# Designed miniproteins, single chains, continued (4), part 103

Each design is a single chain, and the fold is of that chain. pLDDT is the mean over its residues in the fold that is shown.

## One batch from the design tools (miniprotein)

Design m15799
Fold by ESMFold2-Fast:
Structure m15799 (fold): chain A 58 residues (1-58)
Amino acid sequence: SSVRDRLLELRYLYIDNSDVVKAVDEALERLDQGEISGEEALEIVDKAILEAQKKLLS
């Protein structure tokens, strides 16, 4: 699947997490503008997911 499809899937899976949704929307915008690679876009979202998980465990 494309990087864009994966980002949209992650947005749907984390729809109730505003920090993750914001990270996906920012990563998609930057990807569409050619500012970042698909790898960098996924890294931004993965980092946001890890931070969200840390907050849940605290």
Scores: mean pLDDT 85

Design m15800
Fold by ESMFold2-Fast:
Structure m15800 (fold): chain A 104 residues (1-104)
Amino acid sequence: MEVEVEVEVRSLDGAPPSPAVERFAEELRRRTLELANEHPPTSEAEMLDLMERIVEEARRLAREMGIEVLGVRVTIHDANHGEVVLLLEHEGRRYEVRITITVR
């Protein structure tokens, strides 16, 4: 079973993301891929469990890096497709970070 993880960063002010937020996204992608490969989801319930673990890791990593998590949205499209959208604030700037998981 092949797992694909994509992490996208969008600055809400239109300027390039800060190095801290880019580092957050890279580390989150790595941790997400590790979690997904440890137990690849085979059902919508397992995808939801994986998404919830990703949110927990994202919140932990954000705390470690001094990034504030303003909001979280989890969407399960099906057993093979899940999405987490994080609304972040760092040093007065706001960001949207989108994590997409596809199982093939």
Scores: mean pLDDT 86

Design m15801
Fold by ESMFold2-Fast:
Structure m15801 (fold): chain A 76 residues (1-76)
Amino acid sequence: SSLLERLQRRRELGREIADRLLSAFLEALGLTEEELTDENTAIALLKLMKETAEERGDEERAKEYEEKIKELEKKK
């Protein structure tokens, strides 16, 4: 069917895009593919958000993210 053929082609294109996005995401977080776990990803993202908050002078938000990082690291 034409609908299934269109979906199959879009999935093939989406896979290439997904691979590129994953590589960019890993680079941005400073993680390897092997380190890509829910916990490690959350910690890396929180560290990035903390850095952004510090650059904006939002000390309250930076402290909040730091506390969340410490809590997640304790679960290791």
Scores: mean pLDDT 71

Design m15802
Fold by ESMFold2-Fast:
Formats: sequence, C-alpha cells, structure tokens
Structure m15802 (fold): chain A 63 residues (1-63)
Amino acid sequence: DAKEYYDKGVQLAAEGKLAEAEKYFLESIRLDPDYKDAWNLLGSLLLALGRDEEAKEYFRKAK
C-alpha cells in the first residue's frame, strides 16, 4: 500500500533518517505514481539535501 510507505517515510524523516525516508517515498511513488503527497515530500526532502534539480522534477510531477 503506497500510503503505508509514505507514512513510514514521514516518520523516518521526523527522526532525521533522511536517506531511509527517501527510499520509502520512492517506493510509495513506485506503487502509486499519482500519490501527489509523496512527490511533494520527496521534493522537499531533496531540497533539504541540496539536490535542487531533482527536487524541481518531483515538485512538477506532484501537480
């Protein structure tokens, strides 16, 4: 379930485990490419990691 991976990613990001959070958000998107919340949070996480060009692509797909 895409939502379960998303929820786990949110928990991991809150714990500062950003690399693990990224993996869970990517799996959420793989299971449901229309899950806009996962695209938005992955974009925000990538910005926090200094990966600006990747973040822009994920924000674009969230709309």
Scores: mean pLDDT 83

Design m15804
Fold by ESMFold2-Fast:
Structure m15804 (fold): chain A 70 residues (1-70)
Amino acid sequence: SDELVELVAKALNISKERAREIIEKIAELSSDPEKAKELLGEMARAVLEGNFEKAEELEREILRLVLEGS
């Protein structure tokens, strides 16, 4: 979604174009694309709120889904 792209772009301090590419690539590589997108949104919100401990936990879960992907 456009909201997810904007959140990730702001959290990572990158362009919306790069954020969209990253989101699509992570979703493609993930064993659960919809869960990966949900976790990316939660991670981006955690970063923007300064909750880096939660962001790190969510990042590890996203990485697990990517590593388990086809």
Scores: mean pLDDT 86

Design m15805
Fold by ESMFold2-Fast:
Structure m15805 (fold): chain A 71 residues (1-71)
Amino acid sequence: SEARRVAERVLELLRRGDVEGAYRLLQEAQKDGLITSPAAITHIQAAQEALKRGDLEAARRSLEAAAREAL
């Protein structure tokens, strides 16, 4: 499914250290209706707040959780 491909790409970006790219991809997928899980949406929101604080490790963990919940 498209949601699975997005989640797999997000995990690849995170493994490469591209936290901002992973966040943008998940945010776009959510806006396109590909991510509808409340748990995944909560993790995307947590990642946004972590990025606002400059906490890249918290952002990475939240984005990994969002990708897993979106599957």
Scores: mean pLDDT 85

Design m15806
Fold by ESMFold2-Fast:
Structure m15806 (fold): chain A 79 residues (1-79)
Amino acid sequence: KKEELKKKGEELYKKGLEYYKQGNYKEAGKYFKKSGEYYRQAGDNQSAARAYAYASLAYGKAGNDKEAAELAAEANRLA
């Protein structure tokens, strides 16, 4: 069960990286955020923190400053 959640988190994280490399920061942020949610459900707080940090970075680049700040706070809370 937790292994499946962690695997899903990894797949979503890689999708986020693909969108980020394409300059699609809004889509990248959505995928990184979803990745962090799955890692958190799996109890992998370190991977969740990393995913939320990348989501924050992506939303910041997209101009979504409020969402970026909220995700940065969540990443710091889990680290």
Scores: mean pLDDT 87

Design m15807
Fold by ESMFold2-Fast:
Structure m15807 (fold): chain A 65 residues (1-65)
Amino acid sequence: MLDAEAAAGLIAMYASALGMEVDVEVRDGKVVVTIRGTSPEDAERFKRMALEVGKNMGVEVEVHE
């Protein structure tokens, strides 16, 4: 399945809904998220949500700050 693309789209939607600036990329079935321009608390919460999305969808997610 194209779960990585679906996960990336969901993560991007979450970022937009929270007003966060993030870069989301899919590389060979893996989702890479880079968080910039937000508070440390929002970055940590977003990182947890992104990893949870990946876990629930069986997709590898990597988050950078």
Scores: mean pLDDT 79

Design m15808
Fold by ESMFold2-Fast:
Structure m15808 (fold): chain A 81 residues (1-81)
Amino acid sequence: SLAELKEELRALLNRLIELSKELLKLSEDLKEILEAIGRILRAIGLLLDLDRLSEEELRELIRELKEEIEELEEKIEELKE
């Protein structure tokens, strides 16, 4: 349902924010820090506009965010070593 897609996207956006915060604690690279800040700001913007998104937009964002989260989780694991 549309409501289930919104709940999934909200959970993914919150996860992206938490991972980006974690990266900010671990990274010494200014580019990575700025990119993490940009991700947090984008995620907040999407959370504010969540109720305005169509089903198609929700599905597309969910797919993109899942890939981005996987890449970010791998990067954070590497930085912890």
Scores: mean pLDDT 87

Design m15810
Fold by ESMFold2-Fast:
Structure m15810 (fold): chain A 64 residues (1-64)
Amino acid sequence: MVKEEELYEEVAKSLALMIRGIGRATGDLEGAARRLEELAEKLKEEHPEAAEYALELARELREE
């Protein structure tokens, strides 16, 4: 059984993947990268792993 804190981290990572997917589907890679960076800022203190993941996805989109 997953702890609630672990579930929030998984949800945050899923949201990051969704933001990337929408950016790729719409062609708004810069907007998606910016949203991922904003998400990372919100998560960095309580969910640092999810924040780092969002930043990695943002970097990937900016390199496309």
Scores: mean pLDDT 79

Design m15811
Fold by ESMFold2-Fast:
Structure m15811 (fold): chain A 79 residues (1-79)
Amino acid sequence: GMERIKELEERIKELLEKLRENKDKIPVTTYIGLQLRLIGLSFELELAKSLPEEELEKKLEEIEEELKEIEEEIEELIK
């Protein structure tokens, strides 16, 4: 269970770095919006650590889905 949290934390960090590296390819308002969304997911992930196992798994699935949407949006922007 906890290993998935660490994996998602690392993915968020990697996406923040990817945004930074490609900031000149992304409109400033979009860049800020994506950065805030990633920071928000990082906060949600931290809060999820206090949830019971069953609720944790559901929350991690929700976070992973949102993270996938952000990943796809970044990929489209930096094509």
Scores: mean pLDDT 85

Design m15812
Fold by ESMFold2-Fast:
Structure m15812 (fold): chain A 60 residues (1-60)
Amino acid sequence: NAMEEARKLIEEAIKKARQYRKEGKVDEANQVLIKASKKAMDLGLSPEEIGLLVREELAK
């Protein structure tokens, strides 16, 4: 299921990005988010769907 796989990727990416930012590793945080977004698009998600998943995770 592409949506479930993309949600998991985005959740893990945001968690890792938060850890990197806490360590002052801003470039690594940006890299992990970019990579996850590209993988979600490869799974067939639209930019709008990716944006919605990101907003949901950030609201936690």
Scores: mean pLDDT 81

Design m15813
Fold by ESMFold2-Fast:
Structure m15813 (fold): chain A 86 residues (1-86)
Amino acid sequence: MVYRITVRYGGAPPPELAAAIAEGALATVPGVRAVLSASADQAAGLLTVVFEAESRAAAEAAAEAIAEALRAAGYEVLGVEVEQIG
């Protein structure tokens, strides 16, 4: 199944670092199979990650891992959404 995670964020690191942090966090989550894209929009404060996961539970675990990794890096996490897209 293909999932999209959307994270609204604020704070100090540049947007390209947010995408790299998200990819690193996804590599630690069981049931995540492949990262298809990760991109950050600084003007919107929006991180979008598209990935393959075995289940919605794995996708939700991935969303939490990304949020915690961003908080650990000094970002303010304002919202997280998980959507199945395929």
Scores: mean pLDDT 80

Design m15814
Fold by ESMFold2-Fast:
Structure m15814 (fold): chain A 94 residues (1-94)
Amino acid sequence: SIEDLLKKVQELLREVRALEPHIDDPATLQRMLDLLHEIKSVLDEIEKILEEEMAKDPNNRNVRAMLNAVRSLKELVDKRIEFLQQKLEELEAA
């Protein structure tokens, strides 16, 4: 269900936040990247479900609002992945 998928995203985001103090450790950065990719995968699944619901009822304002929120969160996750991937590459080059 969408509720279960959203709970999973929240739990994974809490794990990422807990690792933030250790961001200078390459192993921690890799774990954060793995978690963010899992978050992205779950968000892609939610987006697909919402797009299918939108196709059945294009005037459903609640589904549209949720779809927009999921897409915005995906953009933030993508930006964070790019940042952490660059940081990991810089640490491995040092």
Scores: mean pLDDT 88

Design m15815
Fold by ESMFold2-Fast:
Structure m15815 (fold): chain A 68 residues (1-68)
Amino acid sequence: MDELKEEALKIATEAVELARKSKDYAGLARVLELMGEFLEALKAGDLERAEEIYRELLRLHEELQKRA
């Protein structure tokens, strides 16, 4: 649990920095939205949903790196 949370925060932080550098405010908003959903899933004890959202964060991070 803690390891997943730390990794998600790391990926989200990197994605936020990428979005800010490219002034991709839509991408920035999506990262923040996914982090909110991730934290709510953890709070609810829904680890399966938290892992699903983390995979979405990884995909968005890759897209932001490619300036998609």
Scores: mean pLDDT 81

Design m15816
Fold by ESMFold2-Fast:
Structure m15816 (fold): chain A 100 residues (1-100)
Amino acid sequence: ALEQKKAEEQALLEKLKLVLTDEEYQEIVASENPVMAAFLLGKKYFKAGNYEKAIELFSLVIEVDPSFAPAYYYRGKAYEALGKYEEAIKDYNKYLELVP
């Protein structure tokens, strides 16, 4: 339902407020798609080498949209970069399940 999707987005925003800077949070709140904005921010942290923060953001995206395959792929890559190979394999397997 539309109401359930808005409730899931609100829950995401409340969790993001605890882990983001005020500037990052306001950017996501202003986005037409907060889930996608959070995912793109996770990719920025990944490219910057902040894998722990990237994993945190991808995990929040997955919690709200567990079918969003790219979040599993990038979280897996971040786990791999941290030497967490078991977690990386689980995320890659989930990505492959979701890809047609």
Scores: mean pLDDT 84

Design m15817
Fold by ESMFold2-Fast:
Structure m15817 (fold): chain A 68 residues (1-68)
Amino acid sequence: SELEELKKELEELIEELKELAKRFPDRRQHIERTIEGAKEVLKTEDEVMLRVAIHEIKELIEELKKEE
């Protein structure tokens, strides 16, 4: 189902954010707050909220990778 695929994608992005928090300690608090928000979105099972969270996290990951 699309819902299960979106949940899996968001869970994988949360794991990527956890690794990035180790690499960017100055951004750790912001990354951890983003992870907690993403976990709340997973509980809603709302496809629109899941898509929004996935896009926002992908943008954050891209910005962090550009700073290397």
Scores: mean pLDDT 85

Design m15818
Fold by ESMFold2-Fast:
Structure m15818 (fold): chain A 94 residues (1-94)
Amino acid sequence: MAEIEEGLALLRGMGAALRGDFERLERVVEEAARRGPRAARAALVGAITAGSLYARHGENKLAAEIYEETARLAERAGLPELAAEARRKAEEAA
């Protein structure tokens, strides 16, 4: 997979999650998944990064919502380890 494609997927996933735009996040992950599992993983890591930024700033409810949505999308993308990580982070943020 091209590094540029993974980088763009990560930035798009992070941007959608930072805006709380979960419909856009779902579209970004679906588009990335068509390019392969590495691009899908990058988009989901971007979303987890956004959740972590909100958690760091005390926005725990929004962080939990981002992590829960990321876990759901990771399962649909066939990335169960990333789904488990996102669920754990959601529980820690709540």
Scores: mean pLDDT 86

Design m15819
Fold by ESMFold2-Fast:
Structure m15819 (fold): chain A 66 residues (1-66)
Amino acid sequence: AAETLVRNYAKVLGLSLTDEAIQLLIEEVGTDPARLLKAMRELAEFVGDKKVVTPEDVKEFIEKKK
């Protein structure tokens, strides 16, 4: 499942996403594994030293990509 992929990859990146942040990311990016992994890497760079990613962080990330 896309949610499981996002959770597992977040752990690899040293990141924690709230369930709401995971759902918002999937809603915006879709369920393709390659696109999700790319978005996760870019999100990790975007948030920097921030360990917990909130829905607000995901919204700001998406806003800056448009």
Scores: mean pLDDT 79

Design m15820
Fold by ESMFold2-Fast:
Structure m15820 (fold): chain A 75 residues (1-75)
Amino acid sequence: RALLGVSGSPVDVELVREVLAEHGVEILGEHFYEEDGKQGLLLVVRGSREALEAAAREIRRRLGPDVTVRLLPLE
């Protein structure tokens, strides 16, 4: 399991979900927030480390450099 954070202005939530599905990553929980004109998405996800890292890189590639993507492993 991991926590995946995506923030930007805006965040394409459907694209994030599509990329996670393409990599076989399961979404266990979602939290949306907005602060100072930026959108944030926090996801609790399940997948292999390789799948999670590949999905995070692909999300950044498709959403561009103005989007911040962070992946934090959960023990």
Scores: mean pLDDT 79

Design m15821
Fold by ESMFold2-Fast:
Structure m15821 (fold): chain A 60 residues (1-60)
Amino acid sequence: SAPSPEREARLLEINREMNKKMDELDEKGLPEAEREALLNEEQQRLAARYREWLREQARR
């Protein structure tokens, strides 16, 4: 069992958003280079949101 069910739920949510972005880009038929760039941007955005959420949790 995870030590933090809230943290696990947040990571699962992030994974779902990444999967949704991958599906969206695949449906658009973008070139591989553009797809990779957009996925990297999304990954960085989600990682930043996760770090902010962790900092917010640490304040409590």
Scores: mean pLDDT 80

Design m15822
Fold by ESMFold2-Fast:
Structure m15822 (fold): chain A 99 residues (1-99)
Amino acid sequence: SPQEGRDLLVARFEAEEAETKRIADELIAQGDPLGRRLKEEWDELKKESQEGKNLAKEYAKTGSPEVKKKHIDEGKKSVEEDNEFRRLVAEARARMAAA
């Protein structure tokens, strides 16, 4: 159902946030500046996600082609930010395994 799908996405988000904070805090405790960077990138992903939701709501109300273009452009930025975040998580895991 749509509600079950939303509940699963929320659970995934909460699990990813908890794991990200755990990895970041461990790196910070080791004096690795990547820990702070990982927290900053996670906060940027949350911001981009919220901006995308706001644009989707505005497009649903207005049907504006300019709002649609902004929504698509923000979606592209969100993909780029997610890719960078995934790269940093992989680097963080490699550093933790080497320590």
Scores: mean pLDDT 81

Design m15823
Fold by ESMFold2-Fast:
Structure m15823 (fold): chain A 87 residues (1-87)
Amino acid sequence: SMKDKLIEELEKIKEKVEAGEISPEEAFEKTLELLRKAGIPESLLESVEKLLKSIKDYIEKNKLSERQKRVLVISFIDLIIKEIEEL
């Protein structure tokens, strides 16, 4: 299904950031691009974009390390996967 494929692609982004193959910033951008292309409900996309803005503001304000940013992006992707699974 389109939903299963979307979850698989999100898991791949997560694996790449865990392996250090992509930056946390690149992982955030790839996640948003994937969700926009997938045609998820507008309300969910708006919630994700609002959450991402809050995460970016938190990272900037607290001068997070690369390791801390990786933990945040992984948690962000995990939350999105759970929301998609409930669609």
Scores: mean pLDDT 86

Design m15824
Fold by ESMFold2-Fast:
Structure m15824 (fold): chain A 69 residues (1-69)
Amino acid sequence: MISEEEREELRRAIERILKERGLTLSEEELEEILDIAEALLRAFRLSLEEVPAEKLARLALDIYLLSQQ
């Protein structure tokens, strides 16, 4: 699992992207996006030192939005 510090970094990145896109999501939806981001890091065996938090947050958000069709 990622650290609480890394999870907070991802959360801040997601919140920034949501603000840029003019989107409002619930805390539950934010937690789902964070879980997607963590799953991506685990699947590709990457860390936030290897992938910018903002890039990972954008990808996780896009995956979440596609799943909500």
Scores: mean pLDDT 80

Design m15825
Fold by ESMFold2-Fast:
Structure m15825 (fold): chain A 92 residues (1-92)
Amino acid sequence: MKEEQEKKIKELIEGLADVDAAAKAYAAAIKASGVDPKEVLKRMVEATLKELGKEEVIEQALKETEEAIEKHKDNLEEAVKEVLKVLLEALK
């Protein structure tokens, strides 16, 4: 169980090594879907942390996610980038 969680965390960190490219791709997908970015990003953060056994930090990570979205409400790409950084910090 712990080894599986550590492997998933490592794969996620390696997949997010280019945060700028990841943020651009996610922002484009959210725009294309027409879904509220706040709903999509909050659900992504909660689901990821829950799956990786980081339930204790979910409340704080969701708060930081909402703050990032409000700070960058006019720039979805920057909002997504900051949310991805919140997720990476929560996984440490």
Scores: mean pLDDT 77

Design m15826
Fold by ESMFold2-Fast:
Structure m15826 (fold): chain A 67 residues (1-67)
Amino acid sequence: EVPLTPEQQALHERGVEIAKLANEARKALEAGMPREQVLAWVTERFGPATAEAILRAVESLEEVAKK
């Protein structure tokens, strides 16, 4: 398999951070945190467009998964 270049490593690291944040958002929603609060702290880290995309993805998975 092909090793990652420095550019690919940077993209991979960003992907890992986003995945970690998505998992934290899912966990916060499961703990009963309001969507608006979760959206706010994600927005502080990645901006509003990315935060909305992450929350929509997490919410879609939660709707499908019976927890």
Scores: mean pLDDT 71

Design m15827
Fold by ESMFold2-Fast:
Structure m15827 (fold): chain A 86 residues (1-86)
Amino acid sequence: AAAEALERGGVAYAEGRYEEAIAHFEEAAALAPDSRVGAFALYGLGLAYAKLGRYEEAAEAFRKAVEIDPELEDAREAAEEAAAKV
């Protein structure tokens, strides 16, 4: 369920359907909070928000991803970049 939602979010993101990607990533994060899948979902959520110019929401999503999984170095860098645009 959570992993499937994460995968669907990734596919929507790759196809440029960012609003659909957000919905799928939110579902994945809700189904698997405080887990590796949830951290990846929050990272994807941040990427999708950033594509829509929603940098405050992107920065918060990236920050939450890093709090759950500090080994997500890409999310840490993305959080800093998004915060600089707010």
Scores: mean pLDDT 80

Design m15829
Fold by ESMFold2-Fast:
Structure m15829 (fold): chain A 65 residues (1-65)
Amino acid sequence: MEALRSLPEEVQRAVEELALRMYLEGASPEEIRRAVERLLLDAGVPEELARRAAQEVADSVAKAL
């Protein structure tokens, strides 16, 4: 999780909380990826970094299944 770990701690925590909540609600890895990417973009994270971090989170969720 290289891109996600490069973000500020508070942003990482917000992403982890969002991903966990969506996972518990039955969201797919793709749905979680889109939600995380949107959260990061709204927080001012550059598009390329937001996309990479969102994909890393989705891959982590898929691996946990």
Scores: mean pLDDT 81

Design m15830
Fold by ESMFold2-Fast:
Structure m15830 (fold): chain A 59 residues (1-59)
Amino acid sequence: AVAAAISAFLTANPSATLTAAALAAATGASTATVSAILAALIAEGKLTQLADGSYSAAT
């Protein structure tokens, strides 16, 4: 699942930043689907949105 892939990537790369467009391209999912997953991870406190619109692990 895309959500599991994002979580695994963040666990392996806690200092990495993600964008919805890059994740959509990498996973084959739509940008809307990826954005919904990112929003859910932010709501869970697992992800933080940065000022440039990218996302990083919330630790």
Scores: mean pLDDT 73

Design m15831
Fold by ESMFold2-Fast:
Parts: structure tokens; C-alpha cells; sequence
Structure m15831 (fold): chain A 80 residues (1-80)
């Protein structure tokens, strides 16, 4: 019932969401194929939403991880 516990639960959910997107990125890299532009843009959109929420919660660690994944996907998008 503490505000910290509720915040920790929200952070945990966000971290799982970011980690899930990272697993998808790993799968794309493992296939050795360039993913479609639409797939990359959708993943970037989701990560930008997670980044915004992480910043609202003050979770800099999740925000940094989301930013890192966004940069990686944007680099892949430039190569398409």
C-alpha cells in the first residue's frame, strides 16, 4: 500500500515491456536479415512510449535502456 510499492510494480511492468522489445531486436539480428521498415518503426514507437513513461516515473535506468534500444533500431532503419 506504500506509494513506493505501487511505483515499483509499474517500473517492473515497464522493464518487462522494454526487455520484450529487446528480445525481438535480438531475434531480428540473429536472423541476419534486414527487418521491414514498418516493423522497425512500430518497435521504435513502442519504445518511445516506454521511454516517456519511465521518465514520468523517474526510472532513469529503464529510460536509458529504452533510449539505447531506440538508437539501435534507428541505425537499422537508416540502413534500409
Amino acid sequence: MSPELQRDVEIGVLRIAVASTKVSLETLKKNGKKPSKDDLEEMIKRLEEYLKRAKELGDDVTAEEAEKNIEELKKLLEEV
Scores: mean pLDDT 77

Design m15832
Fold by ESMFold2-Fast:
Structure m15832 (fold): chain A 55 residues (1-55)
Amino acid sequence: DEADRLLREGDDLYDKAKKAEENGDFKTAERLRKEGDRLYDEAGDLRARDLAASR
């Protein structure tokens, strides 16, 4: 499931962002969160289209 892969990648990016923030690397953390948000948006769009096509 393509959407599931994107969700897992987004979760990984958020996890890395948290670690970067804990290390004081706020710019890296912000960038990783933005990337994760993009993946979550793509996963949501794929889920919506897949659901519509299956009905």
Scores: mean pLDDT 80

Design m15833
Fold by ESMFold2-Fast:
Structure m15833 (fold): chain A 101 residues (1-101)
Amino acid sequence: SEPKEEELRLLLVVGRLRAEIYGDWERFEESVRKAGVPQELIEEVENMSDKEKAQLLIKALEKELGRKLTAEEAAELVREEANKAGHPEAAEKLEEFLLKA
């Protein structure tokens, strides 16, 4: 996929997870509007399975770290970072989600 489209898909997946964890759906909707996300991409992401969404997040982490990750390695890394940031509830939810990959 094109880099711009992949970035928008990531915004939708990450933003939705954040909204589910913190209940800030209004902020999520504002972010989507400000980014000018096409309706077609919103529908595409909404129709993605949890496994496909988790795989997309793992690919993003792999690009950032410059190495391949198993679902378990990605889940552990994200959990540790969220806990370090003071968000243990987010850590648990993100771990559970990434293990669906």
Scores: mean pLDDT 77

Design m15834
Fold by ESMFold2-Fast:
Structure m15834 (fold): chain A 63 residues (1-63)
Amino acid sequence: NEEKLRELALRAAELGDFKALSVIVPKLSPEDRAEVGRVVRAHQPRPLNEEEREKLIKEAESL
């Protein structure tokens, strides 16, 4: 689902999870990709713990 992919990408961008982004971004429309890029540039993401990162990657792979 495109909407769910967009929301996961925005969440990953806010968290600085670039591994999750590398899975999600190729599946996004150009418009959604541009939005994610803006979030990445605007935010200074908090450090991720490994569990949060693995959860995001697993959820992204499941879509």
Scores: mean pLDDT 71

Design m15835
Fold by ESMFold2-Fast:
Structure m15835 (fold): chain A 61 residues (1-61)
Amino acid sequence: MSRTVTFIKRMLEHEKRLGASPEELRKGGEKLLEMYRDKLTEEEIEEVRKYFEELLAEVEK
């Protein structure tokens, strides 16, 4: 896993721990992917997308 993927995942975990809503997590994840798109492979982008969908599923409970 690249440093960029690890950084994005940690940022999303941090926002979730602060009580971010599903909407806030989705916005944060999308913004991070847009900011780092040029530094991520297609596989890494999919990995991050799957990760935040998992976080969204947990928060939507």
Scores: mean pLDDT 75

